# Designs tried in a protein design run: designed miniproteins, single chains, continued (3). Part 10

Each design is a single chain, and the fold is of that chain. pLDDT is the mean over its residues in the fold that is shown.

## One batch from the design tools (miniprotein)

Design m8314
Fold by ESMFold2-Fast:
Structure m8314 (fold): chain A 75 residues (1-75)
Amino acid sequence: AARERALRAARARAQQEILDTLTKVRNGEITPEEGKARIQAVLDELVALGLLSQEQADTLGKVLHNSIDSLAKLR
């Protein structure tokens, strides 16, 4: 169905935005704080679209924020 395709596209786009954000933090192109803000915005959109529960978004946000802090320390 068209809705199922749109939701899969939104999820794939969100995954790509997360990966791009982590790569930019790793390369020093953005600050860890900016990276965390971008990740939070992506997760909030996925919750708004019903693709994640708030609990899932909170858990993933903590993991991804910790990953950003670790990537920043590797520079």
Scores: mean pLDDT 82

Design m8315
Fold by ESMFold2-Fast:
Structure m8315 (fold): chain A 74 residues (1-74)
Amino acid sequence: LDEILEEFRERLEELAEEAESLEEFKRNATKAYQEAMARVVAAHPGDSAVLQAAQERMAELVKEYTEKAEEKLK
């Protein structure tokens, strides 16, 4: 789990740096979130506690990097 979350964080950082608009960042971040969640589901099938923890931590990361992208693009 932690490895998937760290790779997701690095991906969000890259997307925030490269985004030309907040809309582009949100679109790409949503895709990255879906891909990361699919990896968590594949690695931990049927473990609802791990899936919930992953969703909460990924949501926090999306919020953090959305705020960074928004400030950068103001």
Scores: mean pLDDT 79

Design m8316
Fold by ESMFold2-Fast:
Structure m8316 (fold): chain A 79 residues (1-79)
Amino acid sequence: PEPSEEEIEEMLKELEKKEEELKAELEKLGRGLSEAEKKAIELLKEYLEALKNKDEAKAEKYKELYKKLAAGEEVKAEE
């Protein structure tokens, strides 16, 4: 079952909250979000917005881009 519009709005709010929490944690460590982290968050937001707008083609596109980025991040954890 696909999430409802209300559930998608809650997911977007949760994502924004988690992004702010992550930024605060990273600031305590003396750094900001990496380019990969920024792209992952942006792709998730675009995916959820596409779902909210019932744009299946855009949702699938952003979902695939997020999967590719996540796979790349797993491979780049070499240090």
Scores: mean pLDDT 71

Design m8317
Fold by ESMFold2-Fast:
Structure m8317 (fold): chain A 61 residues (1-61)
Amino acid sequence: SLVEEAERLFAEAKELALAGRGEEAQRLGTMSVLLLQEAGRDELAQEKARELREVFREAGL
């Protein structure tokens, strides 16, 4: 499902961000949020987008 794919991409994005791979993390994170929006899970998409911003901020990205 789109939600399952988004969750996989989100998990990878967080790992990449913590590893300092900011461009790849941003790309996968954006894809994750867009897939959640496509699935009609707008509230979850907003929560995941906020979580990614916090992870990026903490990682110095």
Scores: mean pLDDT 85

Design m8318
Fold by ESMFold2-Fast:
Structure m8318 (fold): chain A 88 residues (1-88)
Amino acid sequence: SESQKELQSVSETMRALGELVDGELQARKALEEGDGEKALKYMDEGLESAKEGLKKSEELGSKSSSKAMQSLLKRGEEVKEEVKKEVE
């Protein structure tokens, strides 16, 4: 049903947010430990989860979830650029 598709889209968005936030926290910890390569890997893993969440939200036809996922991806890519500046 359309209601079930919306619930699934919200669930995918929440999961992607959680994985992106976890990736950012792990990346910051790796930077504190002097492991820039590991930090970038964690950011890439979080961003990959967010990209999968966007694809699923688009397939489910949720405009609100897709917009939320696009915002999360933009923010995550901005954080990755911050991590890259600390590594480089």
Scores: mean pLDDT 82

Design m8319
Fold by ESMFold2-Fast:
Structure m8319 (fold): chain A 82 residues (1-82)
Amino acid sequence: SPLEQLVEELIRLVRRAVEARRAGDEEAYRRYMEELLRLTQRLAELLGPDVAAEILGVALTGIERMDPEGAAEEVRRLLREA
């Protein structure tokens, strides 16, 4: 489904943002963060702003903690509840 594709792309962007941050690649990090924000806008159209904001919060926390897999599991859990 389009929703499942957007979510897997969001999870991929979280992983790539973490990898870019670990590598000190500021340009790649900025690009992935911009793509993450654009994806969150598309998720808001499908799920509403509250759920999309919660998913974004989980993604940003995962990037801050350098834990992309933990963020992925929590995002998938939120979608099962929605």
Scores: mean pLDDT 85

Design m8320
Fold by ESMFold2-Fast:
Order: structure tokens, then C-alpha cells, then sequence
Structure m8320 (fold): chain A 65 residues (1-65)
């Protein structure tokens, strides 16, 4: 991953967490993150891997809420 792609993943992760905090579902937050990653120019494989990681992070945060 390039630094720009890593920054895009971090931004997508933050936005997904924000959406869940606002009452959106995990599925909706992950779908939004996927769209942001696609717009940032990640490959389909990179989008899938990043989306899975983001889902895991969100599920962990929600379990602690």
C-alpha cells in the first residue's frame, strides 16, 4: 500500500466509526467505507481487505459501547 492509500483507509475507517456513532448500522458504515476506498483508487482486492478490517474494528468498538 502507498502512503496515499494508507491515508485513504484511515479516512474511510474514521468515517465508518462516525457513522456507527451516529446510529447507522455496521453494514451501512462498511458500504460507505467501500465507496470511499473505491473513489481513492484501491483495487477490488485492497477494498475487500480494507473493508473486512474496518468491519472488525467497528464490531470491536460497538461491543465496548
Amino acid sequence: LTPAQQAAIAKATRKAIELVEQGKSIDEAVEHARKLLEEAGLTPEQVDAAAEAIRTVIESIKAEM
Scores: mean pLDDT 79

Design m8321
Fold by ESMFold2-Fast:
Structure m8321 (fold): chain A 77 residues (1-77)
Amino acid sequence: MKEKLIEAADIVSQALVDAGKEDEARELNRKVRELLSQGKYDEAVKLVKEGLDMAEQLGASPEDIERAKKLIEEAEK
């Protein structure tokens, strides 16, 4: 579901901001919304997963990582 993927992207982008990656966070949010507007749903999912991997490597909280993962899984159904 589109709304759940947007919520996952917002969690990931906030984790990137908290890690000092504000430019990457803004670009992620912009590209995800652009891909969704173009109907490129699978590409948007892939981009959010890539952002999540980066946030996890930067030390994002396990709670935020788990929440984002669940939202992505629900968005893929």
Scores: mean pLDDT 83

Design m8322
Fold by ESMFold2-Fast:
Order: structure tokens, then C-alpha cells, then sequence
Structure m8322 (fold): chain A 78 residues (1-78)
């Protein structure tokens, strides 16, 4: 169901935001990364609006999760 996919996407975004706040003490760097998280979320929402099957919706969620995880790994490596 699309509602469950949207709830999971929101959870992943919130977890990513919370982790970024714990990792970044510089307000300017934090703001830049939060903008990147918002862009990933907006892109995922746009793709979900076009996704007609549960399989397509799950793929969008998986791709968004991978992008958010990659962002966190990049921040941790800095």
C-alpha cells in the first residue's frame, strides 16, 4: 500500500536528519546536508506519484534509502 511506503520513507528521512544532527556541529554544513536530504525526499515523492505498481513503489523507496545511506556514509568519512 502506498501509505505504508510513504510512512517508511518519512521514517528513513527522519532517521537520516537525526543522524546528521548528531554528526555535524557546524550549522552551515548541517544546513547544506539537510537541503540534500530534502532534495532526495522530493525526488522520491515525485517518482512515487508516477509509480503505478507496488513493485515500482518499493523500488523508489529502496533507491531513496540507498541515496540517504550513501549521504550518511559520505558525511561519516569526512
Amino acid sequence: ELEEILERLEEIIQQTVDKLKSLISDPEKLQAKLVEVQAIGEKAMAKLAKAKTVEEQQKVLDEAEEELQALLKKVEAE
Scores: mean pLDDT 83

Design m8323
Fold by ESMFold2-Fast:
Structure m8323 (fold): chain A 120 residues (1-120)
Amino acid sequence: SKVIENFKEMAEKIIEILKERGLEKAAEEVEKLTKESLEKLEKAKTKEEQFEIVKEFITEVMSIVNEAMLDEPSEVRLEILIKILDEVIKFLEESFSDNPEGQELIEILKLQKEKLEKAL
């Protein structure tokens, strides 16, 4: 599945970003979450089911990342969040741009990214 292929690429890029910044525990948590989400995606029967799994994954990744960066300077936190949002937005545009809920989430995340970039 192209969705599963694109999802793996997005998740690997997020893990790479976290590892490059020394957030090893967060990277391990995202790796575990990625494996669990892939098992769910392989069982998903509809595009809507795939989108719900992806949305849950994104929400959990953002929670993990925010907790991992509590002691980081604000500039560093913003840079990491922007990079992760870029990878998430790219994946959603490639895999869910034809889904109305996907389009709505893309717009929300692009607005969030713009606000973070202005805070740098």
Scores: mean pLDDT 89

Design m8324
Fold by ESMFold2-Fast:
Structure m8324 (fold): chain A 62 residues (1-62)
Amino acid sequence: LVNAIEGGVGGRFRDALQQLLNSGLSQEQLDEVVKQLRDIEENSSSSLARRQAREALKALGV
């Protein structure tokens, strides 16, 4: 997911997010993903990457 946000376009991000949600994550794995997404949202120079990180966080329920 993080790699899809950093190097992908919108379609690849959507597919990666859907696959992540379907795979299921432990709470520990989810916390790590959330931490990385929050870092991208706050520190990324790319407005697209920040938007995609925000969208992923909402989809994950945080």
Scores: mean pLDDT 70

Design m8325
Fold by ESMFold2-Fast:
Structure m8325 (fold): chain A 57 residues (1-57)
Amino acid sequence: MAEVKVENKLITPEEARALAQPGLVLHLKNSEITKEALELLKRHGVELKFENVKIVE
C-alpha cells in the first residue's frame, strides 16, 4: 500500500487530483484541505489520516 505524508500544507483540488490514486493512504498533519479536495480524494478511494487538519472552503 502506498502512503504519502504531508505536513504544514494546504491541499487544493489541483493537488488532490495528483494524489487521487485508489488505495493511496494520505497522512495529513498540521495542514488544511479544501472541501472540494476532500470530496475528490474520497471519490477516488484515497484513505485519509488526519492529525490537526482544518477543512476550509
Scores: mean pLDDT 83

Design m8326
Fold by ESMFold2-Fast:
Structure m8326 (fold): chain A 67 residues (1-67)
Amino acid sequence: SALEEEISRRLEREVGVKLTPEQVATLIRLARERGWSEEELAEILQFAFGVSEEKARKAAEIILEAV
């Protein structure tokens, strides 16, 4: 959807994190289903996607705006 594409572009532009729209859609779905906090989503981004701690926190904020 257009939302996931926009979030994907924002993550690259604002944070330097490259996630596909499909990966963004999956993270939004899992955050909704599991009730992930910003801190929990940042930990997932670090562990699953190899994102640095600082970038993961900023990315989690942007993704959770869509949840």
Scores: mean pLDDT 86

Design m8327
Fold by ESMFold2-Fast:
Structure m8327 (fold): chain A 98 residues (1-98)
Amino acid sequence: LSKKEIELAKKVVKKFDKEDAEIFANAYLNPDDKSVFGNLLKTVHHKLGELGVDADLLTVYQMVSALGLVLDDKLKDCLKLTDREKKVSCLVSKILSL
């Protein structure tokens, strides 16, 4: 991933509302769930469109990867929580505070 992709990922996260952050949190906790991952791809594609980026599927996948890298250090502490609801709330709060 290039510096340009990381900077674009930061702009995508800044466009996230609470619902978008919840979609990301569910995908982060369930990485093998194709339905949840599909919702994340649609959300990221839509946010890229809001930023004027006409993204193909490969670009959307690269952006999801860049989002993971941008957020990982902030989100990993939420994984220490045992309660699922508190875990989701922690992830959403950290995503929206970026």
Scores: mean pLDDT 82

Design m8328
Fold by ESMFold2-Fast:
Formats: sequence, structure tokens, C-alpha cells
Structure m8328 (fold): chain A 120 residues (1-120)
Amino acid sequence: MEAGEGAAVAFRSLADQLRKAAELPEKSGVTEAAEILRKAADFARQAADKLREMAEQGVPEREILRFAADAFNQIADLVEKALEAARKEGASPEVIETLQKLVDAARTLADILRAEAERA
């Protein structure tokens, strides 16, 4: 199923981006935010694996898209927790902006996938 494979690729890309985003707070000593971002990256990898399994099992596209939307919202929630930890630890404006953009991107992707699920 094309939707499941596409979503899995998106989650792997997001996992890589989240691991890279963790490098900025770690270099600044903002280790709590970095740890939360790595947990978000691990969750994104697990979501990618599950999406691939769902596609291979012939799960309906609508259910795959709903799962992907829910997973992006869960990742956004984790990144928001990392953002709050970064603010508390006095992270640079660059770190704060990077995390905010990741939250916004994950929420936008969740909204798009939810809308596609309604059409499927």
C-alpha cells in the first residue's frame, strides 16, 4: 500500500531530524530536552515499522492514515515537552525556534493525514 510506505518514509525522516535536533541542546548542556528528543526519534522509528507492517498486512488505507496522524500528534506532544525542558534550562533562541518548527511540522502533517483519511 502506497500510503503506508509513504508514511513510513516520512516517520524515518522525522526520526533522523529529531536526532539531529537533539545535538543542539546537548552541545549547550540542555540534556533533558536532548533526551526527550531521542525518545521522540525512537517513537518515530517504531511508528515507521508499524506502518510498514500494516501496509504488508493489507490494513485499509484509512486506518493506516489515521494511525500515522495519531503518531505525528504523539511526536508533537513529545517535542513540546522537549521545548518546555529547553525553555526551563535556558536554551538558546536557535534551539527554541528549531523545536517549535518541529512541533508545527508534526501537527501540520497530522492534520493533512487526518484529512486524507476522511477521503479514503
Scores: mean pLDDT 82

Design m8329
Fold by ESMFold2-Fast:
Structure m8329 (fold): chain A 61 residues (1-61)
Amino acid sequence: MYEITALEDGGIFDVSRGALPKGSVVRVDKLVELPDGKFVQGTNADGQYLIDKSKTEIKEV
């Protein structure tokens, strides 16, 4: 399981709800690195997140 903290507005983008504000924390069961090397896709029971690696802190928990 991974904990992702948005360091800036839009560091985490919820596919259903849009950009999350700075300080938002989401937990995801799985991370998949995208081919551009800039973004990862996170998935949990609530949905999918596009995560900017330069604007977030990612921890394995």
Scores: mean pLDDT 84

Design m8330
Fold by ESMFold2-Fast:
Structure m8330 (fold): chain A 75 residues (1-75)
Amino acid sequence: MKEKRAEEAYKIAYERKREEFLSRGVPEKKAEEAGYAVGLRARKIALETDLSPEEAAEAGIEFTREIADSIRSIG
């Protein structure tokens, strides 16, 4: 079921990103916001593709990294 797969992708991406930020000393609120953004992207990818939850989560994380790198280049 696409909905169940999308929910799983969201959870995987959210937890991975949140834990990464928390381990680096980022405040919990900011870590949660980052996890939420990555999770939403992973969910969208899972709904639009036949990727596994893990594949969709990885794609969501990579997409968010590209956006972050773009923001860094703006002074």
Scores: mean pLDDT 76

Design m8331
Fold by ESMFold2-Fast:
Structure m8331 (fold): chain A 76 residues (1-76)
Amino acid sequence: MLTEKQRKFFALYSVYGEKRSNKEYADFLGVKETTIIADRSKFLANPPEVDRKEAIRLDVELGVEDLKKAVEKVTK
């Protein structure tokens, strides 16, 4: 079973992938970079199906200014 933060990370990673650094994901989710590195490896080994619209909603809910800016640029 995945943690709530791991589910949010995998949802966001399905949308942004390599466009965002481990530090950006770590700061966004309030976790350590080492946690993101481990979770990224898990995602690449076993990619879960995620809803892109749900991933965008999670980004808005978490309120990270830089990542929200990136979403706005893509959805414009």
Scores: mean pLDDT 63

Design m8332
Fold by ESMFold2-Fast:
Structure m8332 (fold): chain A 86 residues (1-86)
Amino acid sequence: MELPLEEKKKNVGKPLEEVEIDPISGEKLRNPVKGENSGVVASADDLIARGNIQPVSKKKVDPKKLLEVQVKEGVELLVEGVEASF
């Protein structure tokens, strides 16, 4: 289909605490972008794999906050986000 669920579920089903830390360098994620492609559920693992996590926007943003924003937009790719939000 359009998106590989296995990659999305890898972060959605997992505790955000392990993705909040950069799985490559072991550092706290401070520049995880939501995904400029609009509607893209950005995850720490996906961002790092692409090299999207750059110090360009050196702002502290946790990946769990990105998922929370996506859930509020009605993205059905998240499982542990806000449950009462159609």
Scores: mean pLDDT 40

Design m8333
Fold by ESMFold2-Fast:
Formats: C-alpha cells, sequence, structure tokens
Structure m8333 (fold): chain A 67 residues (1-67)
C-alpha cells in the first residue's frame, strides 16, 4: 500500500481478531502505518501495523480502511 497512516475500522457485527492482543470490536478502529497486507486463500486479510505492532485478521468486507 502507499506509505502513510491508515485507520482500520471494524464495520462488521462481530469481533475482528488481533493476533497480538484483544480483538477489534464492532465500531472500534486502530490507526497506524500499514507495513503489509496479506490475502489468505479463504479471502481473509492479515494487516500488519508497524508503528503499533498490531496484526489484524478479518474478512475484508468487515473492515473499512481510510488514509
Amino acid sequence: PPPGEYTITNVGDKPAADLTRGPLLPGESVTGEVSSVTVLSDGEVVIRLSSTGRVILADPADLEIRR
């Protein structure tokens, strides 16, 4: 992705996993530099935030990503 901070919001109705701490609950958001986005074979995405060290695993339909 282009360099810069992104805000990732859970717009779904279920928690999105954070592989480093507690989940991102519906309506919650996290902001940070996106270092990588990996699309898994089942269509889920793994988003790694370098500034915070957070790793979000979710269905992309449940996430809103803004710069």
Scores: mean pLDDT 78

Design m8334
Fold by ESMFold2-Fast:
Formats: structure tokens, C-alpha cells, sequence
Structure m8334 (fold): chain A 96 residues (1-96)
């Protein structure tokens, strides 16, 4: 299920897994949203949590992948997110 897939991504980004695995998880999330945005409708909280976790990563490459992901998803699919979710993403970007 989408919820289980997003939970696994969040767990990867909050874990002590390698920065390479974390970057891969962020990039796969970005690609999947860009290719199949309709499948992510209703999962805004899980997407925001995953991105917030990546932006709080101690690894610069993970933070950069997350930053690029936010830029792309807000540019192409802002309708996936409530105004509150968009504000959370912008606040997380500003904190880095």
C-alpha cells in the first residue's frame, strides 16, 4: 500500500542507514510523485514527514536531495498539499 511504502521511506530517513540509501529513498519518492501524482493524493502528512526527516539529516547530500524534491513537487503538484502542509515544508527549508 502507499501508506506502507511511505512509512518505509520515513523509517529509512529517520534511521542510521547510509546517506546513499537515504538519498536513494528521497530521489525515488520525488520520481514517483512526479510520474504518478494521483497515487499520492491524501498522503500529504506522510510526504511532509518524509521531507522534514530528510531536511533534518546530518548529511548534506540528503538535505540537498530533499530541497530539490520540495522545489519540484511544489512547482508541479502544489495541489497535493494543504496550505498548512506547504507552510510546514517552507518552514523546514528555512531551518536548514
Amino acid sequence: SMKEKLKKIIETLKSGKSPEEQVKAVRELARDILENPEKFKGYEDEIVEAIEAALRSPHPEVQEAARKTVELILKYYPELFSPEAIERLRAALAAV
Scores: mean pLDDT 84

Design m8335
Fold by ESMFold2-Fast:
Structure m8335 (fold): chain A 79 residues (1-79)
Amino acid sequence: MQKKMIQQLQQQKKQQNIDNLKKKGDDASNYAKSSTFDDAQKKAKDIYDDGKKLGQTDQAHKYSTDAGKIASDTLKKKK
């Protein structure tokens, strides 16, 4: 009784949303490496908020944390 077409469309939407969050995470990581820590944190928050709206909080948390870690590591290397 379940319509496989509906499941496929839901999976496509989920993949597109995850792909978008990944791109934002990669962008934030690049900014962290250029010592623009504040910009990277701002992008990380955007990723988390966007993921929450999409019901992809796990993926959003992952990418947000990744960006924050890279920013932190960049600062530590300067000590």
Scores: mean pLDDT 65

Design m8336
Fold by ESMFold2-Fast:
Structure m8336 (fold): chain A 87 residues (1-87)
Amino acid sequence: SMEVEELMDEIIELAKKNNLPEEIIEELERLRELAKQGKLTDEEIDAFDNRILGLYLRLSDEEQKKVLPVLQEIGKLLREAKKLIDE
């Protein structure tokens, strides 16, 4: 749906503005393309969340403190996208 695409655009902009790793931005752009095609699933979003958690746990304590608020906001927006997919 267009609303899911708009949420993905907001998430990507938030990630870019906060200088998240290119790998994260590329994965978000992949999810956006799936949303545009009507193929984005809960499983794809959950897989992305698990990858982000894995990346976060490998960061230094300083980097974890810096990125956590941004990752939490991205997580909230992804949960909103999941609700729209489930409707």
Scores: mean pLDDT 81

Design m8337
Fold by ESMFold2-Fast:
Structure m8337 (fold): chain A 85 residues (1-85)
Amino acid sequence: SDDDKLTQVILSANILLMGVSAELFVGKRSKDLETLDAAVENAQAVLDTVRQYVAQYPDNAELQAILARVEALLDEIRRLRDEVS
């Protein structure tokens, strides 16, 4: 059903968000440029995926909230990467 598909999309988006959060945590502790460059690339791929989910379900507030959180995390990883470089 459409509800089952949406539930799976939201679960997938949350797993991706958790992964980006974990990469930022590791990046803050290691401050290794190569690790941070990889984290930026992965976070950008997650952002692109979550944007596709929001495009499929544009009125879903939970997916919009996940998108905003991924955008904020990517911005923080990029700032940290630039501080280390």
Scores: mean pLDDT 91

Design m8338
Fold by ESMFold2-Fast:
Formats: sequence, C-alpha cells, structure tokens
Structure m8338 (fold): chain A 86 residues (1-86)
Amino acid sequence: AIKEAQEILEKAKNAKTKEEALKAIEEGIKLAKKNKDLFPVTSYTGLLLRLIGYELDARLAKTDEEAREYAVKAAQDLLDRLKEAE
C-alpha cells in the first residue's frame, strides 16, 4: 500500500497535463478503496471525501500546473494516512 502510494505521488509530481493529474488522483482513490480495511472508519471517510474534493478541484483547474498541485496534495494525503495506519 505505502509503495503504491509513493508511486502515485511520483506520478502526481511528474504530471505534465491536467489529464495526467486527474489520472493520478483516480489511482489514489482506487488505492484508498482497495485498502479501506487499513483505516479507522472515520479516518477512511475523511480521506475519501478529501480525495474526491481534490479531484473536483483538479477538474475545475484552469491550468495544468494547478491540476498538478491538487494531484500532489491528494497523493500526499493518501500516503500520510497509509503511514499512520501502519
């Protein structure tokens, strides 16, 4: 889980387009859902809502750079929550 989250964070940091940024966020959401049982219920719910919020912000982003910033925030949040769960 942590290794996969680190790979998603690297993809987010290297996203050159809004499409690549959104793909990184989508991969992060899928990883969170796959590893749902690693999180306390309240922690999982909060994380999932924040990730969905970052996806919406990235979709509304006017520039590739702005979308990348949201993807990095999403990936970092996921990585931090996974590290806390272990």
Scores: mean pLDDT 83

Design m8339
Fold by ESMFold2-Fast:
Structure m8339 (fold): chain A 82 residues (1-82)
Amino acid sequence: MRDELARRVREAFDKAIKAVEDDPAVVTGLASMKVSTIGLIRRGRLDDAADTLESVADYLESLGKTEEAKELRELAEELRRA
């Protein structure tokens, strides 16, 4: 269900934002990507949303946020299957 996927994506972004809250520039970037990704899901552009989540996950992994990156990659896979 797209509403459930959008909710889980929002929650995963909120966890990532909390994990990087000491860096205002990174927080601002993630908040923008969160809004964009939810918008793509709402429009049914699930492959574009998944591509965005994978890009964000790669960025988070580069910052050492491996668990947050893993959660976003798992959500990207679910979006591609929906």
Scores: mean pLDDT 84

Design m8340
Fold by ESMFold2-Fast:
Structure m8340 (fold): chain A 64 residues (1-64)
Amino acid sequence: EKYTVIITPGLSSTKVEEQTVALGGKVEETFGSLAISGFKATLPANAVEELKKDPNVADVFPVK
């Protein structure tokens, strides 16, 4: 299932992207909007739980 991962403001997404791949996820698209940076990824359920515990991650929510 696809998720949007929002990065904590002021922090790099690179380490979170590396962790996503290590947890069996796939980074589909990276973005940096006017106020928010992050990426869209296909994530297994265990990867969602681990990313939510990462201090570099502000939020993880599903994409319909």
Scores: mean pLDDT 74

Design m8341
Fold by ESMFold2-Fast:
Structure m8341 (fold): chain A 62 residues (1-62)
Amino acid sequence: LEEDRKILEEIAEAEEDTDENIEKLIKVLEKIFNTKLSEETKEELKKKKARELAKELLKLFS
């Protein structure tokens, strides 16, 4: 989780959303929930801003 949190912080602080950041976010989500995300969920994440999602996930660690 510590490494995952740092990845989320990096994504949240990024200047723009990239495919690489979205892929990192997907991997972190799969690790946190101990499951694979559906293809539909992955497509939704690609359409959303990875920074916003990373910020919301960081709130869960509070």
Scores: mean pLDDT 70

Design m8342
Fold by ESMFold2-Fast:
Structure m8342 (fold): chain A 97 residues (1-97)
Amino acid sequence: GAAAERAAATARRRQRERELGSFGNKVIDSAKKAAETALKENNGDPESARKAIEEQVKKGAEEVRKRFDPETADRIEAGLKAQGDRIFEELEAKLKK
């Protein structure tokens, strides 16, 4: 019945939200590691760190677009970009020390 269909849809949405959270954390961890590596290899050049973060976010966004609907993919991509910008700002703050 309709109630069972709504319950199944809600369960699928909650499972998807958990999977998205886990995936997002993995992308952010990869971006942080890539940025740290880029800084070490390029003598603390902030632009190298920015490019490393952007590359990891781009890879994450492409993976999301393969697995999710366009509207969900667009929202996640925007979120990943915003988190990437924050990671870069945090690294810049540490570099001035």
Scores: mean pLDDT 77

Design m8343
Fold by ESMFold2-Fast:
Structure m8343 (fold): chain A 70 residues (1-70)
Amino acid sequence: MEEAEKRAKEAAEQAKQGMKELKDDIDAVKKAVENLKGMRDKAKEHSEEKGLEAEAAYKAAKEELEKIEK
């Protein structure tokens, strides 16, 4: 459980860092967003709080990706 919580937070932080760099590489962003989705699903199984946090990060990453794709 503690490892899953740490991984969810690391995935969220990685997605945010990625969005700064990923403006230059949209395909890498899409793969990172899909990985975040998997981490969100795992986080929900271990902790509702971490699941909500991971879901917020995934949703934010997806919205930023849509802005960049325009």
Scores: mean pLDDT 69

Design m8344
Fold by ESMFold2-Fast:
Formats: structure tokens, C-alpha cells, sequence
Structure m8344 (fold): chain A 96 residues (1-96)
């Protein structure tokens, strides 16, 4: 699944950003996670959706932790908000 690959790469970049403090890596990771989340909404396999939901929760946790160090980064705050919206939509889709 392209959605899962993008979410996994986004998580990898966010983990690296936490280790290095690299804001550009955090931004790249967040953008990949958003792209993966958008594709996950189009997935029809409930197992893939459930895996995407777990990865998205991990990406949100990592980005939230990074924002504790860089609280004034508006772009990352917006990206975090978008990811939280996508998790809510995925949870609604899985609730049937």
C-alpha cells in the first residue's frame, strides 16, 4: 500500500527529526504522513485502514513531541491539526 509506505517513511523522518532537532526533517515527515493519511482514506481493505490508523497515531505522537521543542512553528501546528482530522475520519470509517 502506497498509504502505508508514505506513513512509515513520514514516521522515520519524524523519529530522525526528534534525534537531530532538524525542523526541515520534521516538516518533510509531517507532509509525508499527511499524504499517506489522504491515501489511507481511499483504501477499501479494513486491515490496511487499521494499520494506517496505528501508523497515523504514531506520527501524531512524534510530531506532538517535536512541537514541545518548537511550539511556535505554525506550519507543523497546522499539519498536526490536519493529521488529527484524518485520524477522526478513519475512525468513523472503521466504526461500521
Amino acid sequence: SEALQLLEEGIRLLEEALETGDLELARRGARLAIQGARLALQETDPAVRQQALALLRRAIALLDEFLERFPDDLELQIDLGLLRIYIGVLELILSK
Scores: mean pLDDT 85

Design m8345
Fold by ESMFold2-Fast:
Structure m8345 (fold): chain A 112 residues (1-112)
Amino acid sequence: MNVEIEHLNEVLSNLIARVERLGQELLEKASKTLSSEEVEKIKRLLEDFIGSLRSMGRLAIQYTRETGDIIMAETLFRQLAYGAVRELEAQTGDKDFAERVIKEIDEAMKKL
């Protein structure tokens, strides 16, 4: 149980760090073409999205602690994270960013 929770924590922490890096790349590109107001709006949406990923990660960890079912915890995280990515895509119009984040989620979950 503890080893599985530690591994899940590591995988999720690494995933969030990668998504934060992708978000910084998106903001850098946006700053070259968009107004300061539009960049600030995207920054806020990214901060809220990253916060949601952290919350979903905590939920998956808690589920694993209570049930020992890491497969269901992975399924729960994937379902919630995919939904959050598609919501961010709808708000930003950035399909390339959404697909890159989905790929990072899929690659991270394969490590479990």
Scores: mean pLDDT 85

Design m8346
Fold by ESMFold2-Fast:
Structure m8346 (fold): chain A 104 residues (1-104)
Amino acid sequence: SEEQKLRRELVLLGASISTIIMALETAKRLGTFDEEEAKKLGEKALDMLEEVMPLVEKADPSVAQQLQELSEQMKEAIKNSDFEKLLELLREIEALVSEIVDKL
């Protein structure tokens, strides 16, 4: 079903975002933080969001709009090398994705 497809894609998206968050937090903790790699990870998260967005919009247009607004803020954070804001935004996206999955 469309609902099962959306659930699967969102679970995979959530897992990927959690992995990116963990990678960035670990790099900060260990002093191995690389700004170019952090930007690449943020861009990967943006690409994954863009791929799933049509499915989210079909299920919940309000959440899709919130994710789109967070995506625009994430693009700005990447452009400005604001990695603290990037992590904050990734966590907000992870929370929204989790909320949709819990409702499916």
Scores: mean pLDDT 85

Design m8347
Fold by ESMFold2-Fast:
Structure m8347 (fold): chain A 79 residues (1-79)
Amino acid sequence: SMEDLERMALISQEVVTLLRQGRREAAIALLRRELARETNPRVRAFLEELLAIVEAEDDPEAAIARIQALFSKRAREML
């Protein structure tokens, strides 16, 4: 739904902002908090994918590129 896409966009943007600020552990903590309260399985799966990217990628620019590519792919699938 549009509401699911909006939630995914807002969380992705916050994670990207934290990564640009060098706050990787804060980005991981944010994603874990959002996962703990998310009940929508589609949004939950997306957040799990974001968390996996951030935990796997030591380079913040590489992590941001992967997050943006993932969001674009999921947004197209929902349109």
Scores: mean pLDDT 88

Design m8348
Fold by ESMFold2-Fast:
Structure m8348 (fold): chain A 86 residues (1-86)
Amino acid sequence: MITEEDVEELRRYIAEKAKEYGVTPEEQEVLFRWAIEELKELIEKGYTREQALKVLRPFIDYLLEEAKERGESVRDVLERYRALRK
């Protein structure tokens, strides 16, 4: 089960990365909502909370870096990613 501590850990990580990549508070919330859904899916697939967070943190970095390199919003990158996953 996802705990409030897991949620807070992701929120803090995203907030720190948002400062580094110049992401707006609105885009930060979009990324956070996606990250929580991804965390839930990983745990439902049998990952431990620690394993899921270790996977998600580098992936959040990847999404932010791709958005910056392509000049896209975080939302655009996530929409493309969702289309690739399903």
Scores: mean pLDDT 78

